# Designed miniproteins, single chains, continued (5), part 42

Each design is a single chain, and the fold is of that chain. pLDDT is the mean over its residues in the fold that is shown.

## One batch from the design tools (miniprotein)

Design m17442
Fold by ESMFold2-Fast:
Structure m17442 (fold): chain A 92 residues (1-92)
Amino acid sequence: IEELEERIDRLEEEVEELEKNADELSLEELEERAEEIIEEAERLLEEIKKELEKNKDNKEKVLRLVSLMLRVIGIITQAELLVRRKRKKEAE
């Protein structure tokens, strides 16, 4: 669980850096970096799902794992929104 939290913290930092640099990056560079973040986030969701199955009867661990899942979904959503905003600017 602690390793999952550390990996999520790193991805949150990566997506924040991507947001800060979004205007300086080309669409291609932004899409590539966002795709890498989304892929790692999807792997984390699979690992969290496995941990949920193992800890189904432990309410405290389930609540912690659900919280981590929501954070990962937030990362994916933020990365996708950055790409959509950049594509819209390029179309103008």
Scores: mean pLDDT 82

Design m17443
Fold by ESMFold2-Fast:
Structure m17443 (fold): chain A 75 residues (1-75)
Amino acid sequence: SKEEILKKMEEIGKEAQRLNDEFQAKLDTASPEERKKLIEEYAKKMKPLVIEFYKLQYEYTGDERYKKLAEELEK
């Protein structure tokens, strides 16, 4: 249902916000070398959330552009 899709998108948004908050807190005290690793780790953790969010947007809207965005990120 559309309500189930919206709930899944909300949960992804909450997880993304949690990851961002943790990332920002770690950046505030990090050395330059640690910052590079933190950025790479954050990007790696965020990528599957962004892919799933685009897939849910496609299910919700029927807009093929979201499907293509998810497929491009999976490469």
Scores: mean pLDDT 88

Design m17444
Fold by ESMFold2-Fast:
Structure m17444 (fold): chain A 74 residues (1-74)
Amino acid sequence: ADKHLELAREAAAAGKFKEAMEHAKQAVKEDPTLKNLQEYSVIAWEAARAGDEEAKELLLETTEKINELVRKQR
């Protein structure tokens, strides 16, 4: 999971948002933690702002999952 997050951050920094989202998605799939979901949502938000329509839907879904986890921890 940590390796996938590192690759996701590197891809996002290079403007390769599709690759960044795939790496972040893999990190969440292997380890669905609040941290991994937050990292995925940040990358999806950056991709959505760059004009990726699929990223907008993924941002909504990821935000929903984060809100559920945060409520369960409180």
Scores: mean pLDDT 76

Design m17445
Fold by ESMFold2-Fast:
Structure m17445 (fold): chain A 55 residues (1-55)
Amino acid sequence: GAMARFRLVVAKALSEIEMGADEDEVLDRAAQELGVSRETVRKAVENLKAELQAG
């Protein structure tokens, strides 16, 4: 479903940033793939990172 795709793209973006990819470039590509704003993807990546640090 759309939510599963959203989560996969966000998780991939986080992994690429952690591997040293350019954050702005990664977020822009993810935003284009999902049809949302870069701000939406950035917040989702920050939320996922916080969840992983808490558990």
Scores: mean pLDDT 83

Design m17446
Fold by ESMFold2-Fast:
Structure m17446 (fold): chain A 88 residues (1-88)
Amino acid sequence: SERDALLERAVRAARRVGELLHALGEHEEDFRRQLLGQLDLLSKVDPEAARAIREAYEEGLANPRPGSREELLEALRVLEEALRALSQ
């Protein structure tokens, strides 16, 4: 379904964000707090989707990869768009 495709896209983007979060440097912790807040809000309407996205993000954090700030910002844009669509 369209919603399943959105969830898969959000999961992949969340994993990539986790892998690249180190590229934010001094702003990493502020962003982490903001993302977890958005996932908490999603959990009130779709707890399974929120859990899948959070688990992918944590998997990414556990497996950091080299990457640029620009790659991180693109992954963030994709994740934010998918989270907005899933919350409708």
Scores: mean pLDDT 83

Design m17447
Fold by ESMFold2-Fast:
Structure m17447 (fold): chain A 94 residues (1-94)
Amino acid sequence: MVEEIEKKLKELGLSDKIAKILAEMIAKVNELSPGSEEEIEEAIEKSVEIVKELGERAKEALEEALAVRDTITDENVRLQLEATLELLEELLKE
């Protein structure tokens, strides 16, 4: 599963390091809260969108994402956003 998610993230334009971390996070979330193939696909697509957008906007987009997280009622979407925020925090440390 992790390898398949990582490959798709790389195909969508993410770097090897980012794709690996994000794939491990998505797989871990799915292990804790099992979702359908459609939910995993949506998580991959949304993660790529958020990473690309937040990478350009840095702290402003991070604050917006945190505000949106509090309004999300879908647990899987919320967990994917939290995973993306953790990844972004790690990227900002470099």
Scores: mean pLDDT 67

Design m17448
Fold by ESMFold2-Fast:
Structure m17448 (fold): chain A 57 residues (1-57)
Amino acid sequence: SGATLARMRAFLEEVAALRGTSLSPVLSPAQVRALYRQVRAQLRAEDAARQQAFLER
């Protein structure tokens, strides 16, 4: 579980950096897991919206 949590946190730090922000260093494991699910859902929705706009049919 620790290795999975570290990968989730690294992913969140990468996404935050790409968006010009930073991830809080004091997040609990539960907060990291919740934020990871939310961010992944947001990225999937953004990707789907971009794909739909690109198709323009």
Scores: mean pLDDT 80

Design m17449
Fold by ESMFold2-Fast:
Structure m17449 (fold): chain A 99 residues (1-99)
Amino acid sequence: SDSINANMDQVYAMVRAGVDDQVINDFITANFTDDQAAAVRALLAARRTLRPQYHDDFWQNMRNLMVARANNDDAAVDQQAANLSAIVNQDNADRAAAA
């Protein structure tokens, strides 16, 4: 739905502005379904483990994943999940090379 796009964009704006985690969590609880909220929180936690240079690309694929799920677009869900895994794998490979 259109609300998922607007709500994802608002979460990203708050994250980028450095808004307090409690305020972001309250927004997520108020504006997403329970299943969507759990998914957004899990993906935000995963994003926090990445180096800053991957944060914007990871967010874009997170947003696309949540929109695809809301539209029941299984092919797009699979593609966005693969893109997210590729970003995580790239961060891990870069960390291993720097060790």
Scores: mean pLDDT 86

Design m17450
Fold by ESMFold2-Fast:
Structure m17450 (fold): chain A 74 residues (1-74)
Amino acid sequence: TVLSKETQDKIRAIMDDTLKKLETASEEEQKKLREEALKEIREILENAGVDEETIDLYVGIAEQELEKVIEELK
């Protein structure tokens, strides 16, 4: 299922903001930023009327992306 441009733009804005904050964040702050970003992405998808299976898929992709960046910052 393809997300609307508006929904994609909102998710991208959250990801971009979170990635910038992760560059200067402590290990404790990194965990909080990841948790908050994933929660916000889920809320955006839910408000856009996306089904639960698709929400879980996109949240899972975002989680993997954030985890890769955090690992690279070690």
Scores: mean pLDDT 82

Design m17451
Fold by ESMFold2-Fast:
Structure m17451 (fold): chain A 87 residues (1-87)
Amino acid sequence: MTIKDKIKELADKKLEEVKKLAEELLKNPSEEKKEELEKKYEEAVETLEALKKRVEASSSPDKQELLELLDKALEELEKIVEETKKK
């Protein structure tokens, strides 16, 4: 598995995890689920930002593609949480 494959897999997993929690919160709103979503969102953002720093420091030929992928993942995370705040 290349660093590119690993980054894509991790980003997808973090997005899916946060999306699932957001859907559960929208279906059955509670303060506890809201706090759980906020904590998972913060963890996901920290993980993806750490990966972005590692990609920036790397000599990978895929650097630009990976940075774009991570930026898009961070934008998606923000949109997911924003949708839950409207409710």
Scores: mean pLDDT 79

Design m17452
Fold by ESMFold2-Fast:
Structure m17452 (fold): chain A 84 residues (1-84)
Amino acid sequence: MAAALKEQALRQLEGAVEQGEELARAGAPAEVLRRAAEEARAAAPVLAALLRALGDPEGAAEVEAAAAEAAERLERLAEEAEAA
């Protein structure tokens, strides 16, 4: 169960970044990309807490790191959109 939750969470975060990159290429406004970054950050503590409760603290750390990376990447895309 924990492994499946972790893999699903990581897949969702990866998909969010890919979608953000596609939207940025299509000229999406910075506010859309910032909202995506905020959603990634907001999801991480809940998923990490669930993974720790299921006995997977390493998976929790991996999801937290992945969410931080995803949020940072989406925020960078938003900054680029504002500069355009």
Scores: mean pLDDT 83

Design m17453
Fold by ESMFold2-Fast:
Structure m17453 (fold): chain A 83 residues (1-83)
Amino acid sequence: MTLEELLDKTLEAIRAGDSQKAREYGYQLGIKLTLNDPSGISVRMAKEVIREEGKRAGNPEAAQAAIDGLDQGVEEGKKLLSK
């Protein structure tokens, strides 16, 4: 799954109000974004997109679940980069 496909799946989960899938896809997205861009710029941009989608869809809890997953994925990605 590409970064674009993974972001799309995260946003689909948010639109559906599926907090569990949003967290799971957010986690995978966080790992891949961190491995591809260790500066964290891509992670910050993804969080903004996720927050906006949560507001538009009326599912802020699913958006927060995605952000929580993303943050956990970032920490895992940093651990992988440290090896």
Scores: mean pLDDT 86

Design m17454
Fold by ESMFold2-Fast:
Structure m17454 (fold): chain A 68 residues (1-68)
Amino acid sequence: MEEEEKKLKEQFNKYFEKARDALKAGDIDAANEYLQKAKDTIMRVKSKEIFEEGLKKIKALEDELKAA
């Protein structure tokens, strides 16, 4: 169980980082694709604390994407 949560957190962080890097590069399509993968990953997390922290990060990046 702990290994699954760790893998999901690492996978979320990797997709989120790629989405943020794509946004900084001006690649809005790639940023949206990686953000969607990050959302799909965080929705699989069973830990409420990790889930809420992930949602907060997603919302902040979505707001940046809407402003771009």
Scores: mean pLDDT 81

Design m17455
Fold by ESMFold2-Fast:
Structure m17455 (fold): chain A 73 residues (1-73)
Amino acid sequence: RVDEAVERVLRAMREGGELPEEAVQFLLDLVRDPSPESQRQAREAAARFDAFVEQVSPEQLERDRRRAEEAKR
């Protein structure tokens, strides 16, 4: 479920833990699916992430950035 995948990713971001691979893969599959249904669900997930980012403290946002940069290596 999209809501469950979003919640799991947001929890990992909030706690500074490892991103849940199955939830990330589910969301990536959703974004790659060109169907109107999947695109609608992808937009809803994006809106939830945007709302979370606006509520995150500066310290938490900086931790999330560092973790994302480390994941590229």
Scores: mean pLDDT 70

Design m17456
Fold by ESMFold2-Fast:
Structure m17456 (fold): chain A 52 residues (1-52)
Amino acid sequence: MIHEVPKGTTLGDLQKNYGIVLSTTVSVSDSTKIIDGLPYGVIITKGEIKIV
């Protein structure tokens, strides 16, 4: 199942709301949203959140 993350979601929100443990250094696209004020995007696939 694919979950959509609203704009303004922080990395902490991703961990808290979706149970994702994120690294400090990540490479992401800007196709979905900005994370923590950075021009990064998040891809959500198969019930998980993936930063690319």
Scores: mean pLDDT 47

Design m17457
Fold by ESMFold2-Fast:
Structure m17457 (fold): chain A 61 residues (1-61)
Amino acid sequence: LSEEQLRELAEKIKTSEEAQRLFVRVLIEHNIEPGKTALEAVRVLAEKDPEAAERLYKEVK
């Protein structure tokens, strides 16, 4: 994902309860601390598992 797509993903997570639920599940699955900002967390996810980050982006888009 590009930086622009990561920012878009973080904003969508803030606006959708369903996206937030999926996001939290993915963070737990990848051992990412949920206390980080959404943007920081999606960047870490994209670094650890780019395929999971792309899947999440498609699900919330």
Scores: mean pLDDT 75

Design m17458
Fold by ESMFold2-Fast:
Structure m17458 (fold): chain A 61 residues (1-61)
Amino acid sequence: MEELRALLRLAVDIARQHFPASDAALQAAIEAAERVLAGDASPEEIRRALTRLADAMRALR
């Protein structure tokens, strides 16, 4: 599970550094991912956050 948390944190960092801060869907996905990281999240919650963040980033490429 630690590897999933590390991967999600890395994905959030990439999103914050390389994508527009003004995109509402991406910001919503980042905020959702940070809430998951702040809590005692299940592996399924982390995977959902990763998928949502990846989908938001993919929409911008």
Scores: mean pLDDT 78

Design m17459
Fold by ESMFold2-Fast:
Structure m17459 (fold): chain A 68 residues (1-68)
Amino acid sequence: SHMMKEQALRLVEGVLTLVREGAVRTAVALAVKEMKKLGPEGTEIALEELRKRDPELAERIEKALKEA
């Protein structure tokens, strides 16, 4: 849905902002927490956008999400 896509993209911007500020651990934790709330569809939208903008961060978030 449009609302889910908007929420997923807002999450990506928040995560990338924290990474730019050097708060990488906080960014990963925020991504995992909020992706669990978005569910599988919203999580995949967010991960696709993250892979385009920061592939290494996307892999780290995917690993953390599987462990959580």
Scores: mean pLDDT 87

Design m17460
Fold by ESMFold2-Fast:
Structure m17460 (fold): chain A 78 residues (1-78)
Amino acid sequence: MAEVTVTLPDGTSVRLRASDHNELLKKVMDAALQHGIPVSTAIGIVLRLMGLDLDGASLEELAREAGRMLREAVAQTL
């Protein structure tokens, strides 16, 4: 299980908590769409996370990277 809390530029906090990769990817997609990130950008984030899911990338590392990418994408949308 991995959990990361991301504070977005608008002050909103997003919690990503997942027990597996599929749950993390679903929650990342849901969070991206809820915060106005374009579908193409959200898909790009998910694909990048899947690409990072190599031997040695932990669920916790993926959760932290997802949080970083979500924060940056929201900042670019503002």
Scores: mean pLDDT 76

Design m17461
Fold by ESMFold2-Fast:
Structure m17461 (fold): chain A 60 residues (1-60)
Amino acid sequence: QAAVDALIRTGKALILNAENDEELEEIRKRFLEQSATLPADDRARMEKALDEAVEERKKK
C-alpha cells in the first residue's frame, strides 16, 4: 500500500536525522501511534522498519 510505504519512508528519514535521543524517541512514538489504525501486518512492518532505523542511528 503506497500510503503505508510513504509513512514508513518518512518515519525512517526523520529517525535517521534526529538531533538527539529525545527527538528520536518522540518521532518513533508518533509513528507507532499512527500505525494503530493500520492492519496487523502493516503495523508489524512499520514497527520493524522503525526499529531498524533506530539501530542504524545509534551505530553512528
Scores: mean pLDDT 77

Design m17462
Fold by ESMFold2-Fast:
Structure m17462 (fold): chain A 90 residues (1-90)
Amino acid sequence: MEELRARARKAAEELIQLAKSDPNLTPEQKERIIKAVEEALRAVEAVTDPDTLSRAVRGLELAIQYLKEGKYDEAIEVLESVVRELRAAA
C-alpha cells in the first residue's frame, strides 16, 4: 500500500512538472491536467483497496507516457478516468 501511494505521488509530481514545462500545451490543457492530478492525489490517500490503487498508478504512468509522446488529449482522458475510478472507490 505505502509503495503504491509513493509511486502515485512520484507519477503525479512528474505529471505536474511535465504539464508546467511543456510549451505545446494550451493553458486549458495545463489546467485540466494539473486539476486532475491534484484530485487523483487527494483521492489516493482515501483509497484502501490495493487493486484500485494499482490501476490508478498504471493510469498515472500511462498519462506520463502520453504527455511525452505529445498525445495531450489522450493523457487528459486517462487522468480524468483515474479520478472517476478513485472517487468511486473512496
Scores: mean pLDDT 85

Design m17463
Fold by ESMFold2-Fast:
Structure m17463 (fold): chain A 55 residues (1-55)
Amino acid sequence: MERIEETVREVEEMLDQMGIKYDREEVYRLVKEAIAKGASPGSAKAYTLYEILKK
C-alpha cells in the first residue's frame, strides 16, 4: 500500500508542476494496475503520466 501511495503522490506532484488537471482516483487506479503487473515504482509513474497526458 505505501509504495502505491508514494508513487501516486509523486505523479500528482509532477502533474501539479505541469498545471495538468487530474482525477486522484484515476491516478491511483493507473499506479495500482502498473504495480500489479510487476512494474517498478519508476515505471508505474511513467506509465501513469503517459496515460493522463495522452488525453
Scores: mean pLDDT 78

Design m17464
Fold by ESMFold2-Fast:
Structure m17464 (fold): chain A 106 residues (1-106)
Amino acid sequence: FVPGSASVSGRHGDVEYTLTVDYDEETGERTVTATVIDKKTGKETTITITIRREEDDVYTLLGVEIKEIDYKTNKETVRKATPNIRSRTSEELEENVQKLLEELEK
C-alpha cells in the first residue's frame, strides 16, 4: 500500500467494478483505473486515465486507454490516445475525458 493510492469496488447484478486512483510521486501524475467485469457476457473492460495537475491549478489529460478482454473468445483489444489536453476546471476535464472515451469506443 502506497500513500496517495485509493481503491473502491462494487457490484450490481452480474457486473463488478473497481475504481483505483494512484499517485506517481516521481512524475506528479494521477492515474485513474476503472475495471468493469460483466460475468454474464464474459467481458472485462479496463479504462485507464492519466492526469497531471499543473502549478497553475489546471489539469493536463495525458492519456486514455481502453482495454477489453473477451474471455469467451480469448480476444484482447487495446485502444489508446495521448491527447495532452489542458482543462481549467474539473467540469472541462470531465467533458474532455467523456468525449475521448466515446471516440475510442467506436
Scores: mean pLDDT 76

Design m17465
Fold by ESMFold2-Fast:
Structure m17465 (fold): chain A 78 residues (1-78)
Amino acid sequence: AEAQIALAEEAMREAGMSEEEVREVTEVLREVAATEDEAAREELIEKNRELLERADKAVQSLSEEQKRRAFERAKARV
């Protein structure tokens, strides 16, 4: 879980998202990872859909070189 969250953080930063947006997305991702109830997880994702979609689009727009840099930074954190 932490390795995936670290990768998401570094990818969002590489995509030029603000530190505030990165913190908000990371908080949601950690809350989802900590939630064992499947229905509660789905509700959290639904409530934060716009934020998560913005993050996903930003990350999907990264070049292979940017993705590699994000991966290397995330790997160094774990």
Scores: mean pLDDT 80

Design m17466
Fold by ESMFold2-Fast:
Structure m17466 (fold): chain A 77 residues (1-77)
Amino acid sequence: EEFKEWLKEQFDLENYDEIISRLKKAIDALEKGDMETAAKILGVSKETLYRKYGSREGLIKALKEHIDKLNKLKEER
């Protein structure tokens, strides 16, 4: 829930398709072990990601969950 507000602040985007696309690219980078590229795609520092999610695996899980939530919100429109 707080992550939705964070996404609006960081990306200044209300287009859910655009946000979902960025999150998918970030997950791809994380799965390759490239945390720096993922942080860059998300518009935050690598330290901020570790602070909020504790681990790379935790971040991947959170991003996948948020994509699912964004898809549900998109269907509600």
Scores: mean pLDDT 71

Design m17467
Fold by ESMFold2-Fast:
Structure m17467 (fold): chain A 115 residues (1-115)
Amino acid sequence: MVSLEQAKKELEGKDILVIAVGERAVPLAKEIYKEFNAKEFVEVSTLDEAMEIAEKNKDKIIIVVVDTPEEFLALLEWAKKNNIPIILVPTRKELERLAFELAAKGEIVNFIKRF
């Protein structure tokens, strides 16, 4: 877990792919794409599309912006099962709280905190 400012410092200049899942995630994902000087930005409507793109780009730093608990939990479980390291960025404080709770229970959760 890192703050947005710390993540920007650590990941700036790396080969970064930013994925926005759903229309609500797009504004934040575009800001991250610009601030991190990421190479690729992709908008997807479904988790299956996000997972397919992440799997094809596993040699990159993958940042996924999510808006719902269902999307967050599904991506976390999928990434763990397939050994694909992803960094999750929750659009909402409630989702960031969920990430904190999972980490407190001993789950390895890579996410950027904004709240």
Scores: mean pLDDT 77

Design m17468
Fold by ESMFold2-Fast:
Structure m17468 (fold): chain A 68 residues (1-68)
Amino acid sequence: SKKEEIINELKARVEELFKEGLSKEEIQEKLEPILKELLDKNPELTDDEKDEIIAEVLSYLDELLNKK
């Protein structure tokens, strides 16, 4: 689905930022405009779907940070 494709793309971006050795705050600062751009490019997504995408991506970031 479109939602799953966006989630997977955002997770890949989070992994790239994490590999650069950035802090949680730095990753969130860089991720925020990327999230906004991808969601803005997909106006057909419902608010519920957008919330699910954000929640899933932030959960994944927390998982990566806990592994470090």
Scores: mean pLDDT 79

Design m17469
Fold by ESMFold2-Fast:
Structure m17469 (fold): chain A 67 residues (1-67)
Amino acid sequence: DIVEELKKYVKEYSKILGMEKEVVEEILKLIENNPEEGVEKFIKYLREKGYEEAAEQVELYYKRLLE
């Protein structure tokens, strides 16, 4: 289940990066309704915070899940 895999990934990354709870919850809700939109928001958040390497890893992870 792509939704459950993405939610786990976001939760693990949010813990490592110390992301704000409300931001994490918003991204998780987006993933439940539209995985692509949720991933795009997560990537934008990471880039805005200067975590460009993490954003690239999220893009690669999502691309592999679609294979």
Scores: mean pLDDT 82

Design m17470
Fold by ESMFold2-Fast:
Structure m17470 (fold): chain A 70 residues (1-70)
Amino acid sequence: MGSEKVLKGAAYYRKALEAMKNKKYEDAVRYAEQAIKYFQEAIKSGELTKSAQQGIDLAKLVIKRAKEKL
């Protein structure tokens, strides 16, 4: 019951990476923030907490790099 939230987080993280590739830096920030939200919900549900935390850390790096380009 937490795997769907991790999958949604991963999907938004992939969208953030694609936005970075396409130089859509504002979109990359928005998608990475959505990824963090879903990974945080997964942690609260106690499912895949280590994977969800890694996803948050990776999404935060995308936000940092995207903001450096804005």
Scores: mean pLDDT 85

Design m17471
Fold by ESMFold2-Fast:
Structure m17471 (fold): chain A 117 residues (1-117)
Amino acid sequence: MSELELQRDINDAMVDMMLAVGRIAADNFREKLDKKAAEELIKTYEQTIERMARRASTIADPALRAQVERLIEEAREALEKLREAVERNDGQEAAEAFRRLSDYLSRAYGLLSDAEL
């Protein structure tokens, strides 16, 4: 196992954990929206999107890079919808936005992992 392969596996596990936490938070927000907890998660996801965007810029295949960058842009739009839902105190819309955000980031990360094999 190379150091690069080990780092990739660790990064994959961390992203999976973050997405799992996001889903649990989404289910909780549907029942009762904790605005402060939602705002902290929004900050964490914004940082994750920035890191993934930086990583996407290093993809050698232009077609794959464009696909990942599109998913990152869709994730940014989902994050903005999440902010709006939280501001309106709408737990159902916040939960839906979190699920969309998690889906886009999961797909983007899968493609990034494949590109780095």
Scores: mean pLDDT 74

Design m17472
Fold by ESMFold2-Fast:
Structure m17472 (fold): chain A 98 residues (1-98)
Amino acid sequence: KREETLRRILELLREMLKLKEEAEKTGDYEAQKERYRKAAVELAELILELYGREVSEEELANTSSEESAKVATAARLMVEEGWRSLEEAIKALEEELK
């Protein structure tokens, strides 16, 4: 039911954590930025689907792009769920999917 979506979210979170750690290790945030952005957008779409939330036309008008509006909304929902870091989100999902 929700398991396939949660499994894909876990995969994306693990990828994002790896990209973040690589950027921190090398100091080259620009090299990983586009890959991280793409993963973050896909993650945002899955989070919005999981919570049954949509970005309204009004929210889009107040944000620079549809992708940015989705990412910002999803990030807020994740923090509200207690997923304040990529590591916390990964651990929570691994426990959920046991």
Scores: mean pLDDT 76

Design m17473
Fold by ESMFold2-Fast:
Structure m17473 (fold): chain A 84 residues (1-84)
Amino acid sequence: QAQADYDAMVKAMADRERVERVKRLILEAGDRFGVPAPKTVAAMLLAAMGRFDDAIALLRESLKEAGVPDEEIERTVQALREAA
């Protein structure tokens, strides 16, 4: 039983670390490119729910609305995909 409990804990910790990495990258991108706080927070909430594709899509849309060049948007999106 201890092994199953340990495996569940390790998985939960890894999932939490992944969420925190993605949230950090979203915050950094939002701050760097001047994305409005509500959009950044919404993307972070999607990431916290494990909805990484939705979080990335919302951030991409928000960066485009903020007038960020496509090159910078794609660089940011690739970093998020690698972190997720």
Scores: mean pLDDT 80

Design m17474
Fold by ESMFold2-Fast:
Structure m17474 (fold): chain A 86 residues (1-86)
Amino acid sequence: EIKKEKIGEASRDEVSDKIIEKLNEQAKKGATKSEAEVEVEELPDGTLVKEKFTFTTKEETIILNITIYYSHKTGKTSLEIEEIIE
């Protein structure tokens, strides 16, 4: 199952709260292993942050792909969270 959630023009606080909420939700599922990968890319008009969290439970593997874009032009932050359950 693949679930995608997007918030467009948001504050940094709204984006931070949403990420914390999603991470806490997955942690409560009783993960036996967790892994994190983070990439930061400076673009001409903004900063792109890609975070990948992998949670392994007894029943399933959950992958969260988090993409954060901060626009220097608008000062707004966008967030995309993709949840993959295997």
Scores: mean pLDDT 77

Design m17475
Fold by ESMFold2-Fast:
Structure m17475 (fold): chain A 78 residues (1-78)
Amino acid sequence: KKKEELKEELDQRRTTLSKELAEFLGKKLGVPKKFIEDNKITGAMHLGLILYQKENGLNDDGVLDKATQDFLVEEFLK
């Protein structure tokens, strides 16, 4: 229900802020938004991010670096 709003926000801004892409990942992984907004990634979110990075040939350190953020934006928008 907020998917289209987030997609349009990313399309307009292409923000590299970890907070906004962490929110996007939280929706994919079913992690509560409040934990992500506080920059407090749960174990489940951290593991999910590592697997996502590994599957997509990114640096699999579980950190939302700029390369990971840019890849997420490009994948989300295509």
Scores: mean pLDDT 59

Design m17476
Fold by ESMFold2-Fast:
Structure m17476 (fold): chain A 89 residues (1-89)
Amino acid sequence: SMLKQQKEQILRDRARKFIENALKEAERTVKLREEYQKNPDDPKIKAEYEREKRAVELDIAAARGLGKSVPEIQPEVDAAVEKVRELLA
């Protein structure tokens, strides 16, 4: 039905937003990791690094959940997960 197609499109668009957010957060996490490695005893840098890392995990989890509900977005979710893993390696 048209309503089903519209609902699935909304879910795909939401998954893409979570992917976009996760990628931006992963890039920030890389920079914060570098700062944390230079200053391992700084609790503020550690807290900022841990918060951004958690934000990536939450957005990836949200995108994965949507990918299970709408299989057409699953390849984009899987590609984003691999890109995040590569960035955070």
Scores: mean pLDDT 87

Design m17477
Fold by ESMFold2-Fast:
Structure m17477 (fold): chain A 99 residues (1-99)
Amino acid sequence: MEYTPEELLKELERIVQSLEDLIDYLKANELTPEQIEHFKKSLEELEKRVEKIYNEALEKTKDDPELQAKIRGLYNRTKSLIEEAKKILDEQEKKVKEK
């Protein structure tokens, strides 16, 4: 899909907020194996989506170094949050297998 640079930036900001909310949820709740599998698949699809958004945003902002820096910052934050969510899911999966 074709988006403006501002729309891509807002989408990355929305993804960051959704991941922060997900991490809070994962820390507060014990998940079933089915829920763990569901969230792992959702995160894999989200990673693919984030890579596409990031590449399109950089391409559309070649002439704006300040906006590119903001996009790179949000991308790095998004990747960090995805890694944290995956770690929590892996730790919960290990606990389920130890029962």
Scores: mean pLDDT 84

